# Designs tried in a protein design run: designed miniproteins, single chains, continued (2). Part 74

Each design is a single chain, and the fold is of that chain. pLDDT is the mean over its residues in the fold that is shown.

## One batch from the design tools (miniprotein)

Design m6558
Fold by ESMFold2-Fast:
Structure m6558 (fold): chain A 88 residues (1-88)
Amino acid sequence: SKDKLIEDFRRRLERALEYIENTEHLSPDQREQLRKIVEASIEIFEERLKKGESPKIARAAAINYFMGQLLKMGLSRQLVLKVGEILS
């Protein structure tokens, strides 16, 4: 079901978030920004599924957005690559 796909993707993003928070010394504002990025990534995945895109394509778009936002926050490319592995 679409609900199960969204829940499975949320769990992957939450694992990625835990990895980032355990690896980086983040301010409260940075943690809040990461939480917003997670929710936006889930919204992208859900909206693309509702438009009839395959789960693989919808997930790739949401992951690309998530990783791009991490880079914009100034997180290292090495950390972002490791996060990409967790999300795959």
Scores: mean pLDDT 88

Design m6559
Fold by ESMFold2-Fast:
Structure m6559 (fold): chain A 86 residues (1-86)
Amino acid sequence: LDEALEAVARAALARGYSREEVEAGVAELRAAYEAGEVSDLDLEKLKLLAEIELKRLELEKVLPKEEVEKKTKELLEEAKKELAKL
C-alpha cells in the first residue's frame, strides 16, 4: 500500500498536480483500499503505471520523443509480463 501510494504521489507531483491535490487523492485511494473498493492487484497496477510515468518524464529530459516512446512501450510490455504473474 505505502509503496504504491508513494509512487502515485511522486508521479502526480511530477505531472504538476499541487501538494494539496495529491494529498487528497492519496487519502481517497487509501480510504478506498481500506473499504475494499481497491484490491492489492489494483494497487500493484497503479504502482507499475506510476513508475513507468516517472521514468517516461525522466527520459523526456535526455532523449528524443521517438526514443522515449520506444522505451515506454518496452516498460509497458515488461509491466504486462509482471502483472501476468499475479
Scores: mean pLDDT 75

Design m6560
Fold by ESMFold2-Fast:
Structure m6560 (fold): chain A 99 residues (1-99)
Amino acid sequence: DPVLEKIKEAIEKLGGKVLRIETDPETGFTVIYVKTNASAEEIAKAIEKETGLKVDVVRGTEIRPDAQVVVAEKLTPEQREALIAAAREHGVRYLIIVE
């Protein structure tokens, strides 16, 4: 997945570490777990620059209708589960969860 490789490169360029990647083989919906000192806004900007995709920064579970990538930080376990479900329902391609 060339887009996934660009997302990984953008995160690593900001000094972030990709901890885990989970991809649904039927839909291609991908969740990326990241540890970083960069803000969600900095990650979103870097991904937009590298991929040209529309990125939404979410605090909670509300996602922009046109978002192709979602970046979220400081989620509770319950918020994380709800956001994963919402992102899948909205047709988001990549969800980046910052710990």
Scores: mean pLDDT 81

Design m6561
Fold by ESMFold2-Fast:
Structure m6561 (fold): chain A 95 residues (1-95)
Amino acid sequence: DLEEIRRLIQQAREAGRNGDLERVRELARKAGVPEEIIELGVEIIEIAHKMGDFEMAGLIGGAVVGVPLQKKLTDEEKLEIFRKLLEGLKKIQEK
């Protein structure tokens, strides 16, 4: 249901902004997101909060729950994008 996933994305943006990682996991599981992508997204949200970027944390929460709406990429390609984003953010945080 497209409208249900859109509502879950809005809720996940707010949960991500607030650092409610368990709520992000719950919403992503309801949307049918692969568990590996959920855990990568949660780690990115934690790094965004440590950096003080609450808007980025919200955007990542929404992006994780929105994963099933992207039909042109495979789950493995989506996983690789999240892995690269996490690696890039870890390098920025270390500077």
Scores: mean pLDDT 85

Design m6562
Fold by ESMFold2-Fast:
Structure m6562 (fold): chain A 58 residues (1-58)
Amino acid sequence: SSVQEAALELFRQLVDAGVPLEVALGRVRALLRKEISDPAELAAAEAAVTAEARRLGA
């Protein structure tokens, strides 16, 4: 959850800074895979970031 929240904040910061959505999504997904060892938590965090990317038009 805390890693997921940090990842969503990072994703928003990258997009706000002008990083392309696809690049920001790729970077955040790579971070999640390195930081989260639990498969269920990783799947939930990846789904959350993907949903945010879709909401922002990615």
Scores: mean pLDDT 82

Design m6563
Fold by ESMFold2-Fast:
Structure m6563 (fold): chain A 64 residues (1-64)
Amino acid sequence: GPYITDEQIEKVKKIVEKNGGRIVSVGGHTITIELPKSADVDKITEELRKVVPHANIVVNTVDV
């Protein structure tokens, strides 16, 4: 079955956008996100893990 739902993707999007980032891609079991280098990546990743506990989360940090 699908491991990441549309509802979970929307929740991830809201968390990431609130922190100045964006979703780059979603595939099967993996969500790739972009966050500012100034962001608390560990805190954001823990929050995302509560929404998508079965997903592999890939984080790219960028200068904004």
Scores: mean pLDDT 81

Design m6564
Fold by ESMFold2-Fast:
Structure m6564 (fold): chain A 97 residues (1-97)
Amino acid sequence: LEKYKEKIDKAKEALLKAAKSQGVMPKDPSSLVETGKKIVEEVSKDPIVESATYGLTFEAGTPVLRVTAKVKDTDVAVQLDIHAGEPADGTPEVIAS
C-alpha cells in the first residue's frame, strides 16, 4: 500500500472533486442515481482512474450514494458514500479490489 500512496491520494482527490462538483445530493433515489452517473462520468476522465461505478444503498431508510473508483495500476479502489440531501464532504476510503 505504501508504494501506491501517491496514486491513491490522487484518486481520492479526483473522486472528492467530482462529487463536490454536484453540490448537495438530491433526496430522491432517481435524482440520486442521475447524480451518481455524473460523478462516475467526471471521475472516469482522470487518467489515474481505471474504472468507476456507483450504486445505491440504504441506511435506516435514507438513500446513500456509493461511488467507487478503481485506481489504475493497483489492486485497490477508493470509495465515497454520500447521504441523500447532504454535501459530499466526507473522506474517500481505500478498499481492496
Scores: mean pLDDT 82

Design m6565
Fold by ESMFold2-Fast:
Structure m6565 (fold): chain A 89 residues (1-89)
Amino acid sequence: SMSQDIVDVLNELDQLLQESKEILKKAKQGKISLDELKEKKKKTLDKLNELIQLAQTGGSQPLLDKGQQTKNEVKSLFNEAEEILKKQA
């Protein structure tokens, strides 16, 4: 159903954000490599772009805005993690 699809997209956005926060935590602890970070960043951004396209197809501007905000936060978290790992290398 349309309502269930919206809930599923919101849950996936929240999951990707939480996963990105966990990646930053691992970077701070030296538990992830730069190569692993780059691979994870690509996969996470690819999934975010897929969810944003689903929001566009559904015609929900609030869901599209939430997707774009989540993408910006995820990019910031990955950029911070990358800088931490570059400093440790």
Scores: mean pLDDT 85

Design m6566
Fold by ESMFold2-Fast:
Structure m6566 (fold): chain A 86 residues (1-86)
Amino acid sequence: SQVTTTGFEIVVPETPPKDGEKIVLHVTLHAEGTTLDSDIEITVRKTPDSTEFIYDGTVVRLPGTSSDEEIRQALKDMMEDVGRRL
């Protein structure tokens, strides 16, 4: 869950992404009484066989038949992973 990432708050889009769409995720980092806001832009590539999320050299690939819930969950997991590496 996005809320398990300490110091990060992530807003995930409610609507399923389309091919060529850029998803802007708003990330808020809380550190030592300072709040830093950053917008992270993820590029989406959708084919009949796959949905790919691309950010900073990382690619997360899902089956093209993935549900909206599966897509949203994968996006959350990707952003939590990115947040832990920052």
Scores: mean pLDDT 64

Design m6567
Fold by ESMFold2-Fast:
Parts: C-alpha cells; sequence; structure tokens
Structure m6567 (fold): chain A 88 residues (1-88)
C-alpha cells in the first residue's frame, strides 16, 4: 500500500471510529467531543500523527468507561487538527 493511500485509509478509519463514539457513547460529553473531533478531522487537510494517536486513545478510553480521559483526549486532538489546518 502506498504511503498516501495508507494515510487516506487511516483517516477514513478514524472518521468511522469517531462517528461510532458520537452515536453510541453512553456519555453525552464524550459524544459531543467525538463529534467536534470528527468535524475538525473532516476539515483538516493534514492529520498529524499525534492527533491520530490521541483519537485512538480517546476511543479506547470511551470503551473502558473512562469518560473524563476520553473527553480530554478528543479535545486535545481537536486542537491539534485546528492548528494543522491554520498552518496548511
Amino acid sequence: MSPELREEVERGVLAIALAVVHTFSENEEVSKAARETLDALERSKVVPKEARELIKEGVKADNKGDYEKAVKLFKEATELLKEAEEKA
């Protein structure tokens, strides 16, 4: 798989994961934070590796019921995505 195709596939996987968390999270704050991260991801031309890692960890935190950690991780990912958009 080419690097560009791999990056596009990973972006799609992260978008699906965020949509699932937004729709099915038992915590309203996590649902809202995941939606905000999804919106930022869809508008961003570049997805920093750190933002991708934060999204993955946020999804894991939601699955474990650690809702405060999930919200914090998704908000941090959103800020990194916004910063990447402003610099692109």
Scores: mean pLDDT 83

Design m6568
Fold by ESMFold2-Fast:
Structure m6568 (fold): chain A 96 residues (1-96)
Amino acid sequence: SPVEERLRAGLRELGLTDEQVEELVAEVRELSKVLSEETVAEVVELLLEAARAVKAGDLESARELYIKMLELIAENSKDEELKEEARKAVEEVRKA
């Protein structure tokens, strides 16, 4: 998948291990079952931006990007259980 290849390439450039890269790719592959191709591409770009922010030590920007990703999943998922989990995750991250 071009989206999966984009994620792998971006994460490897950021210094993630092959194990970490494949774990995140597997998660994005599961999201592809319940999100449109366009939404999955947006999630991948947000993940890469968040990973860059973490590497730069900008934890506040990383947190906001992660929240944005979770909100995108909550708004666009075809799976009601995943929507509810994403909404709860947003609340948990905001409390931290």
Scores: mean pLDDT 85

Design m6569
Fold by ESMFold2-Fast:
Structure m6569 (fold): chain A 64 residues (1-64)
Amino acid sequence: SARDEYIELVKEFSKLVEDYEKKTGDKDARDQYLARLEEIAGQSKSYEEFTEQVKKLIKELEEK
């Protein structure tokens, strides 16, 4: 379901943010990326729109 995909994506995103924080030593990274996730959630009108925006953000994190 769209909700299950949402839960999976949030979990994957959280893991990538944790890995990025460990790699860079930036303790603000988690708060900054969580704020971006909350902004996407607030601007998204559907689970599908949210999913597309979060996948884009995940790709940006993976390329760092």
Scores: mean pLDDT 76

Design m6570
Fold by ESMFold2-Fast:
Structure m6570 (fold): chain A 56 residues (1-56)
Amino acid sequence: MGPEVEELERRLAEEGFYDGPIDGIYDGGFYNAVKRFQKAHGLPVDGVADDATLAA
């Protein structure tokens, strides 16, 4: 849902991985930001905002 994506967008922006709008839209820019975040946190780099990624 959009609220969970917005929360992750804010977290990625705080970490410097994402500089796009906080709009809850899962686009290519957010997908790449999720992959960078996953790599930084030792998670599988699949670009999917799963429960593990959202909890990290």
Scores: mean pLDDT 73

Design m6571
Fold by ESMFold2-Fast:
Structure m6571 (fold): chain A 70 residues (1-70)
Amino acid sequence: SMAEELERKLAEARELTRLRAVAAARERVPDAESIDVEEIDPVTFRATATSADGTVEVTVTGEVAKALLE
């Protein structure tokens, strides 16, 4: 059904946004000892990169997931 297709596309878009948050955190802190990702809302993820020098937070919003939820 169209509803099932929309749910699948939304799940895929959300996972892509989560991966983008992790990638962005890694780019800012290449030597990070850990990267934790947190869902702020259904279309927004925050990744926290921790290194010996401290922590850096990166927040990413999935424009595709946001458009699908309207």
Scores: mean pLDDT 82

Design m6572
Fold by ESMFold2-Fast:
Structure m6572 (fold): chain A 109 residues (1-109)
Amino acid sequence: SAAREAAREEAKTYLVRAKNALEAGDYEKALEYAEKALEAAADDPGTRAAALAIRAEALLKQGRYEEAVRLAREALALEPGSTLARRALAEALAKLGREDEAAALRAEL
Protein backbone atom coordinates (compact mmCIF):
# COMPACT_ATOMS: atom_id res chain seq x y z
CA SER A 1 0.00 0.00 0.00
CA ALA A 2 1.01 3.66 -0.38
CA ALA A 3 1.02 3.97 3.42
CA ARG A 4 3.46 1.04 3.74
CA GLU A 5 5.73 2.56 1.07
CA ALA A 6 5.63 5.94 2.88
CA ALA A 7 6.56 4.17 6.17
CA ARG A 8 9.57 2.49 4.52
CA GLU A 9 10.75 5.81 3.04
CA GLU A 10 10.39 7.47 6.47
CA ALA A 11 12.42 4.60 8.00
CA LYS A 12 15.16 5.12 5.36
CA THR A 13 15.29 8.83 6.29
CA TYR A 14 15.77 7.94 9.97
CA LEU A 15 18.50 5.39 9.09
CA VAL A 16 20.39 8.11 7.16
CA ARG A 17 20.08 10.46 10.15
CA ALA A 18 21.26 7.66 12.48
CA LYS A 19 24.37 7.03 10.32
CA ASN A 20 25.11 10.77 10.20
CA ALA A 21 24.84 10.90 14.01
CA LEU A 22 27.30 7.97 14.30
CA GLU A 23 29.79 9.77 12.04
CA ALA A 24 29.38 12.94 14.14
CA GLY A 25 30.03 10.97 17.38
CA ASP A 26 26.48 11.62 18.67
CA TYR A 27 25.73 8.08 19.83
CA GLU A 28 22.58 9.06 21.76
CA LYS A 29 21.07 10.58 18.59
CA ALA A 30 22.20 7.56 16.56
CA LEU A 31 20.26 5.27 18.95
CA GLU A 32 17.22 7.60 18.88
CA TYR A 33 17.04 7.74 15.06
CA ALA A 34 17.64 3.97 14.70
CA GLU A 35 14.72 3.36 17.12
CA LYS A 36 12.50 5.71 15.08
CA ALA A 37 13.42 3.83 11.89
CA LEU A 38 12.43 0.54 13.53
CA GLU A 39 9.15 2.09 14.79
CA ALA A 40 8.32 3.35 11.26
CA ALA A 41 8.96 -0.02 9.52
CA ALA A 42 9.35 -2.72 12.21
CA ASP A 43 8.01 -5.40 9.82
CA ASP A 44 10.73 -4.70 7.21
CA PRO A 45 13.70 -7.07 7.79
CA GLY A 46 16.10 -4.71 5.98
CA THR A 47 15.13 -1.77 8.20
CA ARG A 48 15.35 -3.96 11.32
CA ALA A 49 18.80 -5.29 10.32
CA ALA A 50 20.15 -1.79 9.55
CA ALA A 51 18.72 -0.29 12.76
CA LEU A 52 20.22 -3.13 14.87
CA ALA A 53 23.64 -2.68 13.19
CA ILE A 54 23.61 1.08 13.87
CA ARG A 55 22.49 0.49 17.48
CA ALA A 56 25.27 -2.10 17.94
CA GLU A 57 27.92 0.38 16.69
CA ALA A 58 26.56 3.16 18.95
CA LEU A 59 26.58 0.84 22.00
CA LEU A 60 30.13 -0.27 21.12
CA LYS A 61 31.24 3.40 21.03
CA GLN A 62 29.59 3.91 24.45
CA GLY A 63 31.57 0.94 25.90
CA ARG A 64 28.44 -1.24 26.24
CA TYR A 65 30.20 -4.25 24.73
CA GLU A 66 27.93 -7.15 25.77
CA GLU A 67 24.84 -5.29 24.47
CA ALA A 68 26.72 -4.44 21.25
CA VAL A 69 27.53 -8.17 20.73
CA ARG A 70 23.87 -9.14 21.22
CA LEU A 71 22.49 -6.56 18.75
CA ALA A 72 25.25 -7.15 16.17
CA ARG A 73 24.55 -10.91 16.20
CA GLU A 74 20.80 -10.23 15.75
CA ALA A 75 21.60 -7.88 12.83
CA LEU A 76 23.82 -10.55 11.18
CA ALA A 77 21.07 -13.17 11.60
CA LEU A 78 18.78 -10.87 9.54
CA GLU A 79 21.47 -9.59 7.11
CA PRO A 80 24.65 -11.76 6.96
CA GLY A 81 26.24 -9.27 4.52
CA SER A 82 26.16 -6.35 7.00
CA THR A 83 29.76 -5.08 7.16
CA LEU A 84 28.73 -2.56 9.85
CA ALA A 85 27.31 -5.32 12.09
CA ARG A 86 30.32 -7.62 11.48
CA ARG A 87 32.80 -4.84 12.32
CA ALA A 88 30.84 -3.88 15.45
CA LEU A 89 30.68 -7.54 16.57
CA ALA A 90 34.41 -8.11 15.96
CA GLU A 91 35.45 -4.98 17.89
CA ALA A 92 33.03 -5.68 20.78
CA LEU A 93 34.32 -9.28 21.09
CA ALA A 94 37.92 -7.98 21.09
CA LYS A 95 37.03 -5.48 23.87
CA LEU A 96 35.59 -8.41 25.89
CA GLY A 97 38.88 -10.36 25.48
CA ARG A 98 37.41 -12.77 22.90
CA GLU A 99 40.15 -12.00 20.36
CA ASP A 100 40.10 -15.40 18.56
CA GLU A 101 36.40 -14.90 17.74
CA ALA A 102 37.08 -11.27 16.73
CA ALA A 103 39.94 -12.31 14.41
CA ALA A 104 37.73 -14.91 12.65
CA LEU A 105 35.08 -12.22 11.96
CA ARG A 106 37.68 -9.71 10.67
CA ALA A 107 38.97 -12.34 8.20
CA GLU A 108 35.46 -12.25 6.58
CA LEU A 109 35.57 -8.44 6.12
Scores: mean pLDDT 87

Design m6573
Fold by ESMFold2-Fast:
Order: C-alpha cells, then structure tokens, then sequence
Structure m6573 (fold): chain A 64 residues (1-64)
C-alpha cells in the first residue's frame, strides 16, 4: 500500500538528499525514487521498505 501524505516532508527531503548524494531523483513519486531508497536502505542496514521514513532521512542527512 502507498504511504500516507503525512510523510510528505520527509519524502521531499529524502528526494533532495538523494539527489545531492548522487542518486537519481526528480521530486516525483516513482519507481526510480523507491528503488533508490531501497538500495540506500539495503546498503546502510536499514529496513528495506522503499519508504523515506525518519530513519532513512536521518541516515541520508548524516551522510551528507
């Protein structure tokens, strides 16, 4: 199921951080963003759910 809009700010921030980190991100919710999030989560030992939650956003900010 799709995540609720309540995570919109985290999703937008993750998109910006992914772009700065070198992942492809255009500010749209598509499979490319979900794949980038999953790959980032797998690489950093986070739960691989494809959702830019607080843990994923915090990890992105810590690395940038």
Amino acid sequence: AAPVVATGPDVAEADRLLSKFGYPADGVLDERRAAAIRNFQAAHGLPVDGVAGPETVAALRTLL
Scores: mean pLDDT 63

Design m6574
Fold by ESMFold2-Fast:
Order: sequence, then C-alpha cells, then structure tokens
Structure m6574 (fold): chain A 68 residues (1-68)
Amino acid sequence: MPTAEEQLIARARAIAEKVPEVKSLADEVIETAKRLAAASPEERAEERKRLLEGITRLNDALAELRAA
C-alpha cells in the first residue's frame, strides 16, 4: 500500500504535468516529501514544516491560476 508521502508525491507529479506553471513548486513538494520519509526523528519536525510551507505555496499558486 502506498504511504501518505508516496500519494502526495504522485499527486504533485500529476499537478506538474497538468499545470507546467507550478512545476517548480510541485517538484519542491516532491523533494521535501522524500526528505521527510527518509528523515531522522530530529529532522522530521523541520522537514514537516518545509513540506507544509511547500504545499501552501503550491495551493496559493493554483488558486491564483484558477482565479485568472
């Protein structure tokens, strides 16, 4: 069964394919999700914050494009 991180990576990849304008933001989410999955307990809190920040930036960019 795919993990939550694997599902997030798959969705971010699909978004990058459909919306090339946000590809860099989607790629950053993918990279951060991979880091979180591999992180030590001490690193998890920082990687989780980066992931949430990346998701927020991606969602904001998608909302801006949909509003246009």
Scores: mean pLDDT 80

Design m6575
Fold by ESMFold2-Fast:
Structure m6575 (fold): chain A 91 residues (1-91)
Amino acid sequence: EPLSEEEKEKILREEREEVARRALELGLVTEEEAEKIKEDDELLIEALARIAELEGYDREKVERYLRLKREALETGDEKAREEALRLAREF
């Protein structure tokens, strides 16, 4: 079942809100930065990578994984999905 435009937007919005909340709770960002994460893709990826780095993961590899995962979710690109799954196996 293909995701509708509305379903894709909802998933992306919920993901942003969760990341912004977690980054704020962990003290990685300010309240102003947390609000910007909800609208800025680059800040979202940076925040997620910082959270993963705190857990002992490679920040650059996590950023790459997150970009590919987001691209796969937005576009339905199978190659982006396959690459994201490959990177996930390295964690």
Scores: mean pLDDT 74

Design m6576
Fold by ESMFold2-Fast:
Structure m6576 (fold): chain A 87 residues (1-87)
Amino acid sequence: VKEEVFKPFKEALEEIRRLGEEARRDPSKAREALEEARRIAEEVKEYLKNLIYVKKKGLPPSVLKKLEEELEKVLEEVERIVREVLE
C-alpha cells in the first residue's frame, strides 16, 4: 500500500539514469535525453502535487517527508546528468 505511492518516483529515477547512460554513450543524443529526463521529473513533481491534493487529510507527515525526499532524488539525478552532459 504505502510502497505503491513511491513506485512512480523509483521508476522515474531508474528511467532518468538510463537516459543519462544513453547520453554518455552517444553525445549526439545528449540534448534529447536531457529534455526527456526533465519531462519525467516534471511528471513526478505533478504526481506528488496531485497525490497531496487527492489524499488531503490522509497523508501522514512521515510519508509526505519520504515522498519529498524521493522527488529530491529525481531532481538531483537530472541535475547530475545536466552537469555531466553539458560540461
Scores: mean pLDDT 78

Design m6577
Fold by ESMFold2-Fast:
Structure m6577 (fold): chain A 80 residues (1-80)
Amino acid sequence: SEADKLVEEFEKKKEEVGRRMEELARRGDTAGLGREHDEFVGYGMDILKEAAKIDPEAAEKIGKKLVDFLGRVGDLFDSL
């Protein structure tokens, strides 16, 4: 479904961004980590809005994944 595609698209982007952020954190690049965080939050909010128009359940799944991502990013910043 269209909603399933949005969830899959979000998950793929989350994996890509997660890998880049791990590399940035390993290098101690706090500025780079902040930029990746801000860009992904913006992207996540846009996808969440699109999903909410199609399927509220898909929007809930994306929202939970976004919250989990923010928690992991907080842990990365705390490690610096």
Scores: mean pLDDT 84

Design m6578
Fold by ESMFold2-Fast:
Structure m6578 (fold): chain A 81 residues (1-81)
Amino acid sequence: MSVEEVIAQVEALFAAGRVDDAVKLAVHHALEYVEQGKLDEALEILEAAIRLVRGSDLLSEEEKARLIATLERLRAEVEAK
């Protein structure tokens, strides 16, 4: 699956209110790209997920902070490679 296809599916899950599934899908594919040495592609997926979490009207500020902290930590780990 291309990065654009992954991001489109993550966006569709967010639009459907399936935030947990969207974040899990984004993390799953980001980790697969990391295993393939495709770090830029992994970062693009994580950055898209962070943007969608920040922009969501379905999440409390506490839920946003928790999800963003998890995604930002993973992004930092990828950037350190």
Scores: mean pLDDT 85

Design m6579
Fold by ESMFold2-Fast:
Structure m6579 (fold): chain A 61 residues (1-61)
Amino acid sequence: SERLERQRREIEILKAYVETGGDVDAAAERLGVSKEEVERIIEDFKKYAPNMTPEEYLEAL
């Protein structure tokens, strides 16, 4: 399922972002993805969950 693959990737990016203390470059390097992809996922998350931190979202999973 493309939806499940996208959700899993989003979770991995959010987790790396949290684990690096909000360092987009370090998160991108850790996952082997582009900085632009990390930034896009973080911006999309803020747009869809404006009252929730990435840490709170990951705890709710």
Scores: mean pLDDT 80

Design m6580
Fold by ESMFold2-Fast:
Structure m6580 (fold): chain A 65 residues (1-65)
Amino acid sequence: MELQEKAKKAQEIAEEITGKKVEVRIEDGTIYLYAKTETVSEYSAFAITAVALSIELGKVKFVEI
């Protein structure tokens, strides 16, 4: 699966889990997920998603905005 497809799936999964709008960027082979979180539960959902994807991709980061 191409990096672009992985990034799109990461965005869709994060948005589905949290109900929040997620912005995705790819920089130097790293996928960045950007979102605002209001609760520890929302933050944990994003963090877990990024960690799960990093097992497959090796470089996935969550960035709170």
Scores: mean pLDDT 76

Design m6581
Fold by ESMFold2-Fast:
Structure m6581 (fold): chain A 75 residues (1-75)
Amino acid sequence: MQQLIVARLELVDGKYVITGEVVDLEQAQQVAEQMREQRVSPLELLAAETAAGGSALGLSLEEAREKALAAVEAL
């Protein structure tokens, strides 16, 4: 079963934080659909896509989260 990372971007006390969970592919698809319905910001979508791409490459949850945060902070 393929595991993916679902990430959310939150702004807490002026800092961007990435929260994420390791989920299976089916759950990841459901979360992606919910995010599209909720009209999430482009930054949140960038974080989610970066984390998902990292997990597809076999990265750990922590590594995928760090890459997602770095991508957001680079903007």
Scores: mean pLDDT 59

Design m6582
Fold by ESMFold2-Fast:
Structure m6582 (fold): chain A 82 residues (1-82)
Amino acid sequence: MAEAEEQARLARERSDGLVEGIRKVGEEDPEKGAKMAREAAKSAREGAKAYSKDPVLTEALLESAKRFEEVAKELEEKAKKA
């Protein structure tokens, strides 16, 4: 349980860093940033399936996937306006 909580915390920290990096890429190239966010969301959802026995880690990975999907939508909208 404590191990799963630590893994969930690290997953959230990594996701926060990736979101920031993707947004920075999206400032110069919104289409590229959106693609990166979509791939990150896909990877997080695949990770959640792999760790399905660890509900805390699975929840953190699904939360990360949702955040990446939100960033992708934001950047996709920005790309349409560019």
Scores: mean pLDDT 80

Design m6583
Fold by ESMFold2-Fast:
Structure m6583 (fold): chain A 74 residues (1-74)
Amino acid sequence: SAEADARTIAALAVHGLQQGLSVEEVARLMAELARERDVPPELVLREFRRRATEQGIPEALIDRLEAAFRREAA
């Protein structure tokens, strides 16, 4: 399902940030996966924010990644 794929993409994104990947690298990978799996970008962003917040990712970093992802997804 699109929701399950969005959760998987969100989990990979949070893991990438925790491993020290750049915001730009993570955003690009998220956009590529969303296109490949035909997942709506807004659904990916919703699941990303939820998981990132739960995992304690700083709000500033969440905001930067959302902005970068929106640029890549456009």
Scores: mean pLDDT 89

Design m6584
Fold by ESMFold2-Fast:
Structure m6584 (fold): chain A 69 residues (1-69)
Amino acid sequence: MKELSEKLAKEAEELAKKQGLSEEAIKIARDGALGAPPGHEAAGRKLNATAQQFVDAAKRSEEAFKAAA
């Protein structure tokens, strides 16, 4: 779980940098993906799902810009 969250956080961070988001927004997205303290399994799963949605949205935006070019 946490290892997957870290991978999603890295992808979200890189995609956000390509989209030109502020460092503050990138940090929030990363911390959201990583923020599953021990004993919060259900919360961790929801955070991972949210991180995945963010990554998917960023990829979709990138593809939309590429298609519009």
Scores: mean pLDDT 61

Design m6585
Fold by ESMFold2-Fast:
Structure m6585 (fold): chain A 95 residues (1-95)
Amino acid sequence: MVTDEQVLTALERATETEGGMVLTASVLYDIALQQGLDDLARRAQEILDQLNNGTPLSEVKPKLLEVGRELIERLSPEQRQQLYNRLLQVINSLR
C-alpha cells in the first residue's frame, strides 16, 4: 500500500515545473470534487486561475502543496493510491 511519504514525494516531483503545477492542480481539483471536498476543489481552482494569470511560481507552489497535503490527510488509503497513480502520470507526461 502507498505510504503518505511516497504520495508527498510524488506531489513534490509533479510540481517542479509550471506545466507540472497546472496538471497537478487539475488532478487535485478532480479528486477533491469526486470525493465531495468542495473546499479543496475551490482552492485547487483558485490555484489554476493564479497560474493562468501569471502569478509567480514561487508564490503558487506552496499553496498547491498545502492543498495536496490536506487532500492526502482527508483521503482513504485506496483514494491515496489513486492520487499517487495520477501524480505518477503527471511526472511521466513531463518528459
Scores: mean pLDDT 87

Design m6586
Fold by ESMFold2-Fast:
Structure m6586 (fold): chain A 88 residues (1-88)
Amino acid sequence: KEEEYKKLIEELKKHMKELEIDEELQAVLIDVLEKLYEAKVPLSVLEEIVELLKEYAEKVKDVEPNSEEQRKLDEELGKEIQELLNKS
């Protein structure tokens, strides 16, 4: 359980570091995954969420921090995560 979750965190961190994502944004994305884990979301759903977070990181890589574009991407990510959670 915890071991698999730690692997997901490590995988997301590595992906974001490879993309040179801002440290503040990295912390925000990790916090999202941590809160979902604390809410006892199943590991299989967390795996799907990690894929969404990786895709978000790829899209946001060249976006200015705290811009309108980042807010739109944040909104879409939150919506996609909520859709997955509503299916659990």
Scores: mean pLDDT 80

Design m6587
Fold by ESMFold2-Fast:
Structure m6587 (fold): chain A 86 residues (1-86)
Amino acid sequence: MVIVKVVATFESYEAAQEFLFKLRPILDELGAEVIDAKVEKLEDGNIKVTLIVEFENKEKAEEFVKKVKELGKETEGLVSIEFEFL
């Protein structure tokens, strides 16, 4: 089992919701388990999404990070995205 923490910041709720909607098929394809999901509005009005996701092996976790980085490039209003292997 490999755990990945994703922290993404968006300019709006609409951008965050679009990202999360498109993320679901990626999670389903890779057999990922979402351990924790948190959405917070920051003082500057940006939306912070924190996801903790478990994968069967490191190869699936690395493929997830690759696919999510590509999704991030296509997501209007994404301010930042960070990944941490736990």
Scores: mean pLDDT 86

Design m6588
Fold by ESMFold2-Fast:
Structure m6588 (fold): chain A 87 residues (1-87)
Amino acid sequence: MKEKIDEILAFAEFLLLEIKEGVEFDPEVIDRLIEELRALAEEFKEKNPKVAEALELLIEGLEAYKAGDREKAIEKIEEAIKILKSL
């Protein structure tokens, strides 16, 4: 469990850095990431609800990024990271 949480945290921190550096993601890559994160959030809903909450925030961040709202994307990803670091 902890290894998986650490993996999710590393991924969230990587996403935040790339978005802040202005790296452009292909929309198909974003859609695939959202799908993978939704499956993972479903897995964690009963197992660890706080991890599921952080994953939902990452999904909201990626959806905001896809909509062109970079500021909201950063805000949501930072909220997810804060939750994951508190675990």
Scores: mean pLDDT 83

Design m6589
Fold by ESMFold2-Fast:
Structure m6589 (fold): chain A 85 residues (1-85)
Amino acid sequence: MSEEEKKLLDELLEALQNRDWSRAEKVLEELFKRKVPKEKIYEYLESKKDTLDEDGKEFLEILKTGDLIDLLTFLGIQQIKQFID
């Protein structure tokens, strides 16, 4: 894995831990633009799942079973929820 890919994965993990859904979306889009395999993203985050809250763990399940549209939809819903809270 390149140093840049690792930095993006660390940034995605931090965004999920901090419930920074807008940053998580931007980093996820950059990872997919760079053609980082979904499975590689999942494996990295799964190794750190105990640091994630319930919503972060739900993101992991969607990453495992869904596609990019499902992930972006989830992140969009979380951003709307935080905006109205």
Scores: mean pLDDT 82

Design m6590
Fold by ESMFold2-Fast:
Structure m6590 (fold): chain A 91 residues (1-91)
Amino acid sequence: MLSLEELLEKVEKLLEEYKLIKEFIEKNLSPEEIREILESKIKSPDDLATVILHQTMAEVYEKDKEAALAAIEEEIKALEEAKKKLEEKLK
């Protein structure tokens, strides 16, 4: 079971990754370029699940950029709310 501090750290990392994907899509980077940039940050086996997530997002982006951006924006909102709740619990 993860501590509240470990959960917060994971939420913050995931939030940063989603914000980067959103920025790259808005800049019209190719799905391959986004994948390469995100994969360059992988340093451990635990990051493999993140690769699968990025591959799935790249596929959605290639088919429908607007739907991909909408999905990312909703995830960012959910993660920001989760971060606030975790920070309040740690006070």
Scores: mean pLDDT 69

Design m6591
Fold by ESMFold2-Fast:
Structure m6591 (fold): chain A 97 residues (1-97)
Amino acid sequence: EEKKKREEKTEKIVDELLEIGSKGALEVLNAKSLEEAEKIAKETEEEIEKKKKEALEEFKEDEEESKKIELAADIALGIIRIALGVHKLIEERKKKK
């Protein structure tokens, strides 16, 4: 059914957005410097925003599916911001020890 195919496509996009965010977060946490972490975070945010824009254009007439994509993108962006914050805390602890 058409609705079921649309839901399956949304689920795939949601999974892709969360995977981009999670992978980017791990790369941020493993960065050797704050500058490298900030660069990775920026590149990952740009990738999330690009994927979000492409997906929202595809689902522009489906408000329910569009809202799910927007939420997944916002969660992925949140994960990156948290990872960068954690990296900064780890860096500060290393300077004090």
Scores: mean pLDDT 83

Design m6592
Fold by ESMFold2-Fast:
Structure m6592 (fold): chain A 85 residues (1-85)
Amino acid sequence: SMQQEKLEELKKEYDELADEIDTFDPSDGRTRYLRGLAGEGRDGIVLGENLIKNKAPQSVIDEVFEMVKGTLELIRKKIDEAKAQ
């Protein structure tokens, strides 16, 4: 389904960001912040999976996917800012 394809796309984007965060020093406060944001992204993906499984309204699934997309975009921005320093 289109919902499942979008979910797999978000999971792929999340995995790429999580792998990039894992290249940072785990003792750095910045790394802890990035891991916190990654946790929020993961929680949103899990929520999206559960909403699809439970056949939630399309509008609710779409809203959650937009929130997850925004979280992943924020993570991308914060990683780029961290690498530019």
Scores: mean pLDDT 87

